Designed miniproteins, single chains, continued (4). Designs and how they scored, part 107

Each design is a single chain, and the fold is of that chain. pLDDT is the mean over its residues in the fold that is shown.

## One batch from the design tools (miniprotein)

Design m15716
Fold by ESMFold2-Fast:
Structure m15716 (fold): chain A 92 residues (1-92)
Amino acid sequence: HHHRKSLAVSRIVGQVLRIIGTGLEAGHVDLASEVARRIIRLAKKGEDKIEEVTELISKHLPAIEAAIRAGNREQLDSLLDELEKEVEKIIK
């Protein structure tokens, strides 16, 4: 498909903005910024599989947003660790 990689990159930017926006609304900007940085690192790590990585992030995004709204750092760390393991499976 034409532009699939460009669309996936745009989707990552949208996901990062959505995470930061959730943190702003919930008053947990520092937590959301840390999550956003981890997502950006995962996207760079999985660059060759960016469509699959983007889809995987989308699947986890609602749970990540809920944990940011709750200010639950422990749950966020668990969700992000699970996401990182799934990215490793894809890019291996």
Scores: mean pLDDT 82

Design m15717
Fold by ESMFold2-Fast:
Parts: C-alpha cells; sequence; structure tokens
Structure m15717 (fold): chain A 100 residues (1-100)
C-alpha cells in the first residue's frame, strides 16, 4: 500500500541520516546498520529490527571495552547507541502499523 511504502521510505531516510551523522562507526556496527537498511528496502522489518538491536549491543560492547576518557566524547558515543535504539523502535512501530 501507499502508506506501507511511505513508512518504509521514512525509516530508510532516518537510517541514511544516522549513517551520515556517524561515519566513524566501527565497521562491524556499520555493516549491521547497512543490513538493517537492506532489510527495510525488502519489507523485512523483523530482520531490520534484529539488525538494529544487534548494532546497538555491539556498539555498547565496543564502547565498554575502551571507554573514552573525554566525558563529552563518551556522551556522544552513548548518544549513538540511544539513536540506534530509537531507530529500532521506529521500525517496530512501522511493523505494527503495516501488520494491522
Amino acid sequence: SSEEEELRERILARIDEYLAANADLPPEVKELVEKAKEAVKEGKLEEALEYLIEAARLLTKEMLKNPNKDVKLLAREIAKVLHLIGLAFEVELAKRKIEK
């Protein structure tokens, strides 16, 4: 439906905005976010959600492995994780709206 296409286009735009704002993501995290984008393009919203959750988990693990000693930079790394959680939430809401 037109509404389903519009919701997917909005999620794709937000993922692209996230990738553009966070060009310095660890390669493994970036790959998961790009896989989430591909899943959204294919209408595989459950897979997209799983990739975004795994990206957030992996980014958190990398942050905790070597925490930035600069508090401002550490806050930016935390914000990157929170934004991935926000994207996952938007995918879940879109999935619920499309499946109803």
Scores: mean pLDDT 85

Design m15718
Fold by ESMFold2-Fast:
Structure m15718 (fold): chain A 97 residues (1-97)
Amino acid sequence: MKPRRVRVTVHLKIEGEVPEDAKDIKVRVEAPGLTPGEGYAKVKAGKPSITTAEVDLEGVPTSGPLTITFVEIPDALKKAGAKVTVTSVSVEEVPEP
């Protein structure tokens, strides 16, 4: 069986105070038939802040829901009371080189 590589792009919006020392939000993506993957969305100070996490998954995809989990939100964002939301998710097959 030839495994496929799939790129999941998670689009995030950060609302509220974004402190300058908040750097990365760690996200985990799970999909049926694919090995779970993790990626980082880089955070920049500003209002509002928009960022993306790209996660590459490998396996034989089957039909089913994507599960997105925030593994780590920087403590600086939590202390600031910033709101992190998923605005959209895109999925594409990554061609092998």
Scores: mean pLDDT 74

Design m15719
Fold by ESMFold2-Fast:
Order: sequence, then structure tokens, then C-alpha cells
Structure m15719 (fold): chain A 71 residues (1-71)
Amino acid sequence: GLTPEQREEIVKKLVEEFGIPEEAARLIVDSLQTGSITSDDELADLLEKLFGIPKEVALKAIDYARKQILS
């Protein structure tokens, strides 16, 4: 898994690139690492419900985070 430092760098990048709240960015990274939410659509819908992030923006942020985690 990611080190705590790597996790925080991805969270920071998500906040800077997408203008989303830190709490939303953290939820994305944690969900992708734990596999607790396996559907990108389900995670995007949750982000819209909790933080008001448009689904299109949430899906782009999820894709970006997944690519950062796999690098």
C-alpha cells in the first residue's frame, strides 16, 4: 500500500487539480486503497451526495487518483 506521505501527496494533488475539499480527496484515496467501494459510479454518487461534487468532476478525480496509486 501507499506510505502515509504518498497518500497525503495524492490528496494534495486532488485538491489542487480538481478544487475538491480535502475530506472528499481523502475519501477517494482511502476507498481505492481499501477496495471498500469498488464501483467508480458508486463512489462518484457518494461524493456528489456528501460534498456536492458534480459526477463528471468526481469521476475524473477518481481516475486521476487511481493512476497516481498505480504509479
Scores: mean pLDDT 83

Design m15720
Fold by ESMFold2-Fast:
Structure m15720 (fold): chain A 85 residues (1-85)
Amino acid sequence: SNFLEAARRLAEERGFPESVDIEEFARLLRELALSAGFSEDTPADDVIDYVNTLLDLAGIPRDAPFEVVFEKLRELLETGVVVPR
């Protein structure tokens, strides 16, 4: 799945520990992307760019721990998300 690839690559880029539930993270990224109007076939690079932009706009630093990133993305999913310009 492109979302599983995106989750794995994001975890590596952000220095998340290998103990992170990549399957759960991938599901969250998929739900966020679909809510923003992306398709199931969205390339992993586009998912990564979108999520990083969303976190940057939310004020989450690139060195934030996984728990902070995951909870912010969940919050954004629950309150609604838009494709950033």
Scores: mean pLDDT 82

Design m15721
Fold by ESMFold2-Fast:
Structure m15721 (fold): chain A 56 residues (1-56)
Amino acid sequence: VQMTTEQKNLIAAKAIGDKVSYITRGGQRSDVTLTNEEEKEALMNDPDVLIVEDVQ
């Protein structure tokens, strides 16, 4: 299982300073603040990230 295009689009739509929650291939959940465009691209292309959700 790998991250879907829809979830990558969710990350791409976030503004700088927004937070997302993600789940890695190992089942670890973590939150990250997207501090710049490079971090957004790195998250979208990380093969260990499976699921991305909004942080409430």
Scores: mean pLDDT 74

Design m15722
Fold by ESMFold2-Fast:
Order: sequence, then structure tokens, then C-alpha cells
Structure m15722 (fold): chain A 63 residues (1-63)
Amino acid sequence: MDEGERKTAENAIKFVKAVAEKHGLSNEEVAKILEQQSEGMRLNGNDVAADILRKEAEEERKK
């Protein structure tokens, strides 16, 4: 797995979670934002980041 692609996903997750905590977003709302970010990464050809973001969204929905 490319380290840069993985770092891109990790930074996106950290940013989304920081915004969620600041604004009191639900786990479902966080999951939807992560799914949207995943779709954006896939459309840009970054499948590695897209898969990481989608997995994180599924974990948020399980909470």
C-alpha cells in the first residue's frame, strides 16, 4: 500500500473527526461524510484512500 495514499486517508479521517467533535455530529453523520470523501477519492483514482475511508465509515455506523 502506498504510504502517501494511506496518509491522505488518515489526514482526511482526522480532519472529519475533529470537525465532528467540534460541531457535535452523530456517528451516522460522520459516516456519511466519510462515505462522500471515499467516493471523491475513488473518482480521482485513489482506490487505496477510498477503501480506507469506506471502512472507517462502516466502523462509525457500528457505534
Scores: mean pLDDT 80

Design m15723
Fold by ESMFold2-Fast:
Structure m15723 (fold): chain A 56 residues (1-56)
Amino acid sequence: MEELKERIEKAFKEAGITPPSAEEVVRQVGGDEEALDALIEAAKTGKAHPSLADRL
């Protein structure tokens, strides 16, 4: 549980984005690692995936 929260916070900080509550992000992605990775990648590249943006 805490591992995923720390990973989310660290990934967002690394991307230069102030993360919302890590708990809320975990809930939004439903614990889906693929959705989380896509969100982080979109944040890093500065572009949102249309499908991801619609699902989040």
Scores: mean pLDDT 60

Design m15724
Fold by ESMFold2-Fast:
Structure m15724 (fold): chain A 100 residues (1-100)
Amino acid sequence: SMEELIKLLETMLELAKEAAASTDARSLASLARLIRHELEEIIEKYPDLPEEVKELLRESVRILDEALAAFLASGDPAILREAMRRVAELLEKAIEMLKK
């Protein structure tokens, strides 16, 4: 349902905010993979979402995919923290649109 989707996105948002503040690279990478996977599943499970919301979720997945690849190459957790800040902003916007 829409209420369940909003709660799931709010949970992903809280995890992204927590990850953005984290100094533990292993936790950051694990949270990035979890959020990426959950958002991809949401896009597939809710095909009737407004296109603007789907674009925000797809952009979030793209950011996480690029950040995870860059993190694997560099080992720099700052890449993941920055990606999580950007994803949190996109998720906040998506949630706001769905609550209208």
Scores: mean pLDDT 88

Design m15725
Fold by ESMFold2-Fast:
Structure m15725 (fold): chain A 90 residues (1-90)
Amino acid sequence: MPPPVLRYSDREILEGAREVLRTAPAALDANADDPELLRRKAETLAELARLVGLDDLAERIREAARRGDIEGLKEVVREALREVEERLRR
C-alpha cells in the first residue's frame, strides 16, 4: 500500500515525536509539584501522540494526567516512544 501523504515526511514527524517523547519523563518529574504545568505538558504530549496516529495512547495520556498519575503517565509516554521507534525502524 502507498504510505499516507503528510505535509512533512512521515520520518520527519516521527523523528520529532521521538525526541519529545524521549525527554518527556524527566520533564514530567521536574514539574510533578506543579499540577497546572503537568497538565499542560500532558496535553501537549497527547496532541503529539494524536499527530503520529496513536489516538488510544493520546487519550490514555490525558486520563493519567486528569488523575494526577505521574507514574501511569510516564508509562504511557514510554509506550508511545516504543511505537514511534518501531515505525522509524521500518
Scores: mean pLDDT 77

Design m15726
Fold by ESMFold2-Fast:
Structure m15726 (fold): chain A 78 residues (1-78)
Amino acid sequence: GADLLVQLGEYKEKAEEAAKKGDYETAKKYTEQAIRLGNELKALGASPVAIENVDAAVEAAKKYLEEAEKKYKEKLEK
């Protein structure tokens, strides 16, 4: 439903904020929640438009996690 799409957007925003702070653990947590919720929405038979919005939000969260992970790994390789 619409409420789950709102929650997905919130997880994406929290992943972005965590990535900006260099908080890899928090970015990972919210990205994993976004992926889980995205899979749940697709399993519920969401409309094509809703699936497009879900995919966009999940991909954005994954991008933020990738940025946070890169920064985290760079600190470990010093």
Scores: mean pLDDT 79

Design m15727
Fold by ESMFold2-Fast:
Structure m15727 (fold): chain A 89 residues (1-89)
Amino acid sequence: LAEELRKLAEEFRKAAEESDNPLTQRYLQQAADSLEEAAKAFEAGDIPAAVQHLERALFNVERAAQIDPRYQPLVEKVRELLEKARALA
């Protein structure tokens, strides 16, 4: 799970770099930061903290998708990982 979170964070950082909208770029970067914090929490065995960071990542990517619907697939990926994380709690 931590590996999947880090891979998704890298995907978000690439999406942010490719974005021409500064607000979308900011939301995607904040989501990437939250995914990295979730990965660290999982590595530390703190599943509740990882879930909280994933919820924050979801909030930020949903805001990016509201501005630009092209990011809707990233919203779905975060939701899938969040459901998987909650099942481990």
Scores: mean pLDDT 86

Design m15728
Fold by ESMFold2-Fast:
Structure m15728 (fold): chain A 87 residues (1-87)
Amino acid sequence: MTEEEKRLLGEYAARAYELMKKAGVPDEVLQKLFTNTNTPEKVAKALVQAAEIVRPTNPELADELEKLRDELIKRFGLTPEQVEKIR
């Protein structure tokens, strides 16, 4: 991964973190979701989990998180299988 790709990955994670924080998600939940997000696949998985958590209370934010996930998947060339199989 290039330095530019590492920076871009961090920007995606930071954008998701800030969106959820502004929506009132507790820091404990945010820290758990974004722990170890050092690969594109892990960040994409965190975005999926984040969208599911906020969807019942803020569907617009959930949609924004899903759009961010789709942008990340496209930018880094991830397959849906790679996103789903990360633990």
Scores: mean pLDDT 76

Design m15729
Fold by ESMFold2-Fast:
Structure m15729 (fold): chain A 71 residues (1-71)
Amino acid sequence: ILAGLEFSDNEISIIENALREHNVSPNDTNLIVNSASLAKGWVVGLNLDPHSALFEKLVEMAIDIEKTYSL
């Protein structure tokens, strides 16, 4: 599903690892897509390097936000 979005292989790997570490169900498509999109929005909006350790932390923060509003 992430391959259908504008993400690099490295970004997908970071997102998938964060989702796994936060025990996100692979069937929770909305949580996955919304978390990934939110993190990418911050990277683009703040002009950050998507390969930095900061992107990993942004993905984790996005997952926490989406879990709060979706669950």
Scores: mean pLDDT 70

Design m15730
Fold by ESMFold2-Fast:
Structure m15730 (fold): chain A 116 residues (1-116)
Amino acid sequence: MSFDEKMDQLAELIRNLVKSTTEDEALSYLNQAFDLLLEILRTGDERQQRIAVTQLIGALDTIVERDSPISYDKLIELLNELKSRVEQELAGTPIGDELIKALDEQIEKLREKKEK
């Protein structure tokens, strides 16, 4: 796929994720979005990587704020799994380090929401 095709697909996955009413449906779209993000990060230039990361971070912020059908525990597990994958594949890259930091911030927000 071209970068434009990958970004169109990522945007569609994010739209479907936000519209999801069941945990299984939301998990399916979120996992597909993470796989596509990692593909963009492996194949894209710095500009393309920045665009994709910005889109995903914005989507995660929306999901965390809106209380998605995914449980807080399951979402924390998924974000930690993505973080581990990023650490294995992109550790020491500026984009990898930025994404790891953003994922840590979202995980912390979810932990705070779980405590209230």
Scores: mean pLDDT 82

Design m15731
Fold by ESMFold2-Fast:
Structure m15731 (fold): chain A 72 residues (1-72)
Amino acid sequence: SAKEALRERAKEYGLSFTEEALELLVEKIEASPDGWAALPVALGLLRRLLGERTTVTAEDVERIPLSALTSA
């Protein structure tokens, strides 16, 4: 599933997700112009946003502007 693939990819960035954060990130990626091609950008932004934290919350995902998930 898309959620399972996202969880596996996130491990490469040292990130784990709450279920709410995972659902919200899937929604944001699917709404973005570049779709799933934006996933590495989103994970990189979350890694920077969290600093030393490893668990992504819905609040963290909400801080990512949709415009940051486009290559334009």
Scores: mean pLDDT 80

Design m15732
Fold by ESMFold2-Fast:
Structure m15732 (fold): chain A 97 residues (1-97)
Amino acid sequence: MKKEEIEKKTEEIVDKLLEIGSEGAKKVLNAPSLEEAEKIAEETLAKIKELKKKALEEFKDNEEASKKIELAAGIAEGLILIALGVHKRIFELEKKK
């Protein structure tokens, strides 16, 4: 694969990981219950993990691409976990009103 093709494919995967993370985080925050928020978080984290695994297998011999994919996956996973934490806190605050 040409260097330009690797860079383009890596960018597409990074963008997709960040999109999955950001859309998943929005769905978690807007979930009508904590149980539904947890289910959305689990499903989204599984999708991120699967995409990360496939991408790292494709680019195993390219250290720079692998590092970018790992970083994007980590950011996406972090967004979901932060959103879930925020949802839990909002749910606790609403119960006291």
Scores: mean pLDDT 83

Design m15733
Fold by ESMFold2-Fast:
Structure m15733 (fold): chain A 86 residues (1-86)
Amino acid sequence: MLEELRRFAEEGRRLAEEVREASKAGEPVPEEKLREAVAGELTALFLEHGLPEAARQAYELVMAGASAEELEAVLGPDAEKIEASL
């Protein structure tokens, strides 16, 4: 399970880098790619800060087909608390 979450986080961070590059170039980002990037970044953030339950929730939501907006709405407040403490 932890290895799956770590792999998902690594892939999501890779996708987030691609999303950043596409945005910088003015290219449209597919919703599916944005969704996976958001979920992966959140999963990575939660794992790094010792919140494996939140990391698992992010993974399960994206596997269930949750949109990027739904991911941000459900998990964003926890991610913002972590970022604010950095």
Scores: mean pLDDT 73

Design m15734
Fold by ESMFold2-Fast:
Structure m15734 (fold): chain A 110 residues (1-110)
Amino acid sequence: MSLEEILKEGVHEFMQELGEILQPELEKLSPEKQKEVVEELKKVIDETEERIEELIKQKASAEELLKVLREGAEKLIEIVEKYLGKEVAERVREVAEKNLKKLEERFKKA
């Protein structure tokens, strides 16, 4: 399996788990606040995706890809803490760390 395929699968798994945590919490917010949170999260996701695509084109190492994903995850956690509180942010951190560890192990086997 290519690094790109492993990365796509890992990002998909993380995004599904992130959605499961965030969806019920977002539904508790006003429509205006929900829109603000979603727009800030999308901006971080889009910026991280663009950086990853550039690194893949440059044939960057698995270590460099993991570094960018960790930076993106930290930015997502900061947004979640700001709008949804520390308990929700901790749940996102646990899911991010679990998925990053899985990606690191998959990259070692590729």
Scores: mean pLDDT 85

Design m15735
Fold by ESMFold2-Fast:
Structure m15735 (fold): chain A 78 residues (1-78)
Amino acid sequence: LAEEAARLLRELAREAERAGLLDTARASQMAADFLEKSPGALRIAREAVERALEAGADNPRIVELARRTLELLEKLEE
């Protein structure tokens, strides 16, 4: 679950970079790296996904990746 969420965060980072959302891309990449080392860093990962949803609201691919990542993060929190 943590590795799958990290994978989706990296895909989100790549799509954000393509969309020119460089701060969002960096935050998502950092969240992915942090989550792989410390599953307890769920808050940082969730904040990165929420930031991506706000910045990339007009990009349907970013919205779908963010939604899927958030769902996995919620399962990790349980």
Scores: mean pLDDT 79

Design m15736
Fold by ESMFold2-Fast:
Structure m15736 (fold): chain A 70 residues (1-70)
Amino acid sequence: SSSTQARLAALLNEVGRALRAGDRAAAFAHIDEMLRQGLISEAEARAIKAAIDAGDYERAERLLARLHAR
């Protein structure tokens, strides 16, 4: 639904902002909120968190962009 897509887009944008600010805790909180709301799968949440923990923020941003395109 358009409402679901809007919520997903807003939380994805917040994850991106947190990553650019170097705020891992905020990024993870927004990812957990997306998972709690059923907007992403556990596998998607794990993939983004793994990229962040690896310091591969370019990969994390690409994963967020793919979810925006959904």
Scores: mean pLDDT 87

Design m15737
Fold by ESMFold2-Fast:
Structure m15737 (fold): chain A 79 residues (1-79)
Amino acid sequence: MQMVPEERRDEFLRRAVEYYEKAQDESLSFEERAEYAEKGSLYLYFAGVPVEKITPEMSEEEIIEAARKNKERALEALK
């Protein structure tokens, strides 16, 4: 597999931030927020940043908190 180019990494990091922001939107259903958290984690993984694992056993609050922490990791990686 080819290494991700630097420009593509920044794109993935920005997309991870966008999805994690949607995962924290209290106006959305839990199912929608969980889906956005999963999308954010996928992009963060492709960017090569360590992801805090989200599991089916986690509560809604734990999933949202993991999304928040992963968003901060993405923002730090963009600096």
Scores: mean pLDDT 76

Design m15738
Fold by ESMFold2-Fast:
Structure m15738 (fold): chain A 86 residues (1-86)
Amino acid sequence: GDIPKAIGLLLRAMGILVDGELTGDLTAEQAKEMGELMKEAVEIDKSFAPLAIKILEQGLELAKKVGNEEAAKKLEEAIKELKKKQ
């Protein structure tokens, strides 16, 4: 697969997570983007699935911490989908 593209997608999702931790905010749209980026990376190479799930689980903890229930729901759905692809 396009491994450089998959790595780029992982880095972009990690960038959203790091920004959220620094700002104390995570929007539902950012949560959706993280889920989409992680699904695309795993579609390129399934070996990224454990790392993608870990990134989304960290995003879910952040969403709960900031109290964004919609963001949390989007991340839970993405985690569930990726666990089915393993």
Scores: mean pLDDT 87

Design m15739
Fold by ESMFold2-Fast:
Structure m15739 (fold): chain A 65 residues (1-65)
Amino acid sequence: MSMETVREIAREAAKKALENNKNAPSHQKENAIVGAAVEVMRSTDASPETALKLSEEAVEELLKA
């Protein structure tokens, strides 16, 4: 699987994780990063480190907007 595909999956997982955690504002970012990373690992061959890094980047970009 290409790294570009993994980034796209991480971005979609981050969107869903942020929506799922919208009612826990104090922990939304932390919970969304972990949730997105778990989905990336389930859907791709990415390592835990890569999944966490890409999920953190995606969550931060979505929250920055």
Scores: mean pLDDT 78

Design m15740
Fold by ESMFold2-Fast:
Structure m15740 (fold): chain A 85 residues (1-85)
Amino acid sequence: MSVEELYKEALEEFKKVAGDKEKIIEVARELARKGAEAGLSSNDIASALARAVAEAQKDVLSPEELVRLSLEVANAALEAAEEAK
């Protein structure tokens, strides 16, 4: 799996759970573990998932909410990726 493949998968999955913060975080943790198992760095995983959630939710959330959600997704992804090592 490449970083670009992870981003595209995350974009589609985050679109499916638009507006549901708890499910967004759950999806982020699942995809972060998958990325870590594929050998991606925790920083690359967190960056890809944060960008994907911002893009997927841009028509649903305000700019302020998008920034906050992206940070929460990045933090959840970092924790899940490190746990998968």
Scores: mean pLDDT 84

Design m15741
Fold by ESMFold2-Fast:
Structure m15741 (fold): chain A 65 residues (1-65)
Amino acid sequence: MSPEIHRLLARVLLLGLPFNDSQREIVFQALLADPSRLSKVAAFLKEKSQKGETVIFEDLLAVLS
């Protein structure tokens, strides 16, 4: 995947989340640091969406660690 597409996908994934700008920036930088994290975050968000559950910032940080 190109770096430009990776950045756009990371931004799009974060737009729908109930996070403040600081929290979104932390996750965005983590996704840029390791592209494999994008797949983990996408899978996590898909599971939460399918269950109708709210995404919590602390839970997402645990997925990124």
Scores: mean pLDDT 76

Design m15742
Fold by ESMFold2-Fast:
Structure m15742 (fold): chain A 65 residues (1-65)
Amino acid sequence: MSEAQKQELLDLLLSYGWSEEQAQAILDELVPRKTYEQAKAIVEQLHKLGINTADSREGVRKILE
């Protein structure tokens, strides 16, 4: 995943209401395991499900499984 793609996903997460710390933590989980297209789909799915709380990292982990 390129630096530009990582920045796009970070900006997308921030636009969905995630904090910078939460957005970076989500990207740190996605970047080593997923392609850009897969990561973007997961980010959009998190938004559609309304997952934006302290439990969001657990939700990301469950979606990554």
Scores: mean pLDDT 71

Design m15743
Fold by ESMFold2-Fast:
Structure m15743 (fold): chain A 64 residues (1-64)
Amino acid sequence: SDPELDALVKELRAQGLTKPEHWEEALERLKKTSAYKQSLSMPYPVSKQRIEELEQYLRDGLGY
């Protein structure tokens, strides 16, 4: 579990941003996290793999 991502999932659920139509807004909020920003500083292809893992974590948390 990532505490920052868990907090983001909780906030998005509280705001009702859990439908597929809200994915772009959820993704923009993910991009503001320290975890996502750190993933961008990693060498390719690790950066791509880490971003995909963070996106999947968010989808799983939101119940996709």
Scores: mean pLDDT 85

Design m15744
Fold by ESMFold2-Fast:
Structure m15744 (fold): chain A 89 residues (1-89)
Amino acid sequence: ASLTVTTEHSEEGGLVVTATAKTDNPGSTLRLYYSVGGKEWHLLAEAKISGEKTVTVTLHVPAGTTVTFRAVVEYNGKEVASKELTHTV
C-alpha cells in the first residue's frame, strides 16, 4: 500500500489535511486521526479503499496550535501502512 498525507492553509482560515491511499488489496480501509498537543487521538475520517482513495478534511484551530495527523491503511484487521504529519498553525 502507498499512503501520503499533506497539509495546506485554506484562504478561508482553515487547515486542510488530505490523505491519499493506494492499495492492490480489496477491502482495505483508510482512517485519518488527529491529535492536538500530543494528547488523545480522535478519528477525523474513515473510508473504504477501492484501488485508490482520497479524503480531505478542513480543521479550524487557533493560531499557535500544534496538530499531529495520523493516517492508517488497515487490511484484514491489521495496520499495513501509516504516516504521521505534524503542522503548527
Scores: mean pLDDT 81

Design m15745
Fold by ESMFold2-Fast:
Formats: structure tokens, sequence, C-alpha cells
Structure m15745 (fold): chain A 57 residues (1-57)
């Protein structure tokens, strides 16, 4: 749905900001890639939660 896609986009935007912050503080590209993968997974879960919340769940 449009609401679910908007929630996913918002979650991914927040996740992208966190990834950028981690990259600025990190000294290792491997560490940055690892945290990016973890934050991407977290962002998807957060987007699902926001979509459920918007649906009144």
Amino acid sequence: SAGARAAQAAGLAGDAAAVRAAALNGTSSEKGIETAAQLEGHGRAAAGGMAARDAGL
C-alpha cells in the first residue's frame, strides 16, 4: 500500500542517516559495511512497525 511504502521510505531514510553517521565515526570500511547491513535490517522492521501504527494497530 502507499502507506506501507511511505513508512518503509521513512524508515530507510532514518537508517541511511544512521549509516552516514557510523561511516563518519568509523575507521574501517568493513565495520561500516557490517553496520550498514544491520541498520538496513533494523530499518525494515521499524518501517513495518510504523505502518502497523499508522493502521491503528
Scores: mean pLDDT 55

Design m15746
Fold by ESMFold2-Fast:
Structure m15746 (fold): chain A 88 residues (1-88)
Amino acid sequence: MKEELIKKAIDHLNKAIEAVKRAVEQGKISKEEGDRVIKLLNDAIKAAQEGNYEEALKLAREATRESKNPDAIVHAAKAAKYLNEAIK
C-alpha cells in the first residue's frame, strides 16, 4: 500500500541522515558538506510527511547526487525508489 512505501522511504531518509552524521564524526566529510546533505534529507522527510511526495522524491534524488558518503547515497536512493513507487 502507498502508506507502507512512504513509511519505508522515511525510514531510509533517517538512515541516510545517520550515515552522514557518522561520516562527519569520523572526519570522512566536512561538517559543511554534511549539514547541506542533512538539510536536503530533513526537507525530504518533511515533504513526505506533508503528502508532497513529488517534492520529497526531488529532494531525495538531490541528496543522493550531493552526498559523498556511500552508505548515505544507498539509503537516499532507496528512499527515492519507494517515493517514486508511491507516486505511481
Scores: mean pLDDT 87

Design m15747
Fold by ESMFold2-Fast:
Structure m15747 (fold): chain A 70 residues (1-70)
Amino acid sequence: LSAEEQAARQRAVAAAREAAEEVVAGKSAEEVTEEDARRAIELFRERAADLPPAVVEELVAQAEADLAAF
């Protein structure tokens, strides 16, 4: 991967973490629902709108696969 792609991926991971933290703020792991996970994905897409779509979609696909496996 190029340095630019690596930087974009790092920024995307940070945005995903921030979105998840906002959605689950004040909740224990047992209180987190599938709806919370979907909301975190939506917030991530909004926060990552300036990042390369390929990187954003890769992370979203991983999150959606994790949701489907739940």
Scores: mean pLDDT 76

Design m15748
Fold by ESMFold2-Fast:
Structure m15748 (fold): chain A 61 residues (1-61)
Amino acid sequence: DRFEEAERLRLALELLEDPSLSIREVADAVGMSQATFTRTFKELLGVTPAEFRKMLQESAA
């Protein structure tokens, strides 16, 4: 389900823009454990969800 995972990660990218949501809550919302979410996100985007959120925060700040 790599295509299904890519679609869930796109939803996760939108959720990561909400600073009130933890990485764990974003992972749960897309039906993944935090460990699976972090691994899959890094495999598809080259960065961890936490690093991606930091980049969004740095761009907004």
Scores: mean pLDDT 76

Design m15749
Fold by ESMFold2-Fast:
Structure m15749 (fold): chain A 83 residues (1-83)
Amino acid sequence: MRPSFEEQAKEIYEEALKVKEQLQNGQMSPAQARAALRQIDAQMARMHTMVLLNPDNKELQELYEKFLEVAEEILRIVRQQLA
């Protein structure tokens, strides 16, 4: 049995939160931070596709919106660290 779309979205969101924490604690090199951004972009595309396929799924939409907020925060942190 495959994980539900909601379970997959929760895992993606939790991984993004972990990346944000590692960046805030200085646990990533600039190269690792750039690699994390590429993974966040890939996960964003994946979640967007899940939302498009399930337009009435409010939990999935809320998880996607929360993920986008964390992704934007990650981008800001990386931009500050690379400046």
Scores: mean pLDDT 82

Design m15750
Fold by ESMFold2-Fast:
Structure m15750 (fold): chain A 62 residues (1-62)
Amino acid sequence: SMLDDGNAAAKGFSEALELARKQGLSPEEAAELARKITLDLGGSEEAAELAGGMTRFQLLRL
């Protein structure tokens, strides 16, 4: 469902950001991690793309 996709994307985004800040990942590495976490949580390809894009954007603003 769209709600499940949103929950998966939000978790992928937050976990990837936390790990990126902890380990010094690049925006691209963090975006790929967000995608992987979102898919592993059962999110759609669209949810994974959203999570990756938002993660990359957030790190580029910092």
Scores: mean pLDDT 83

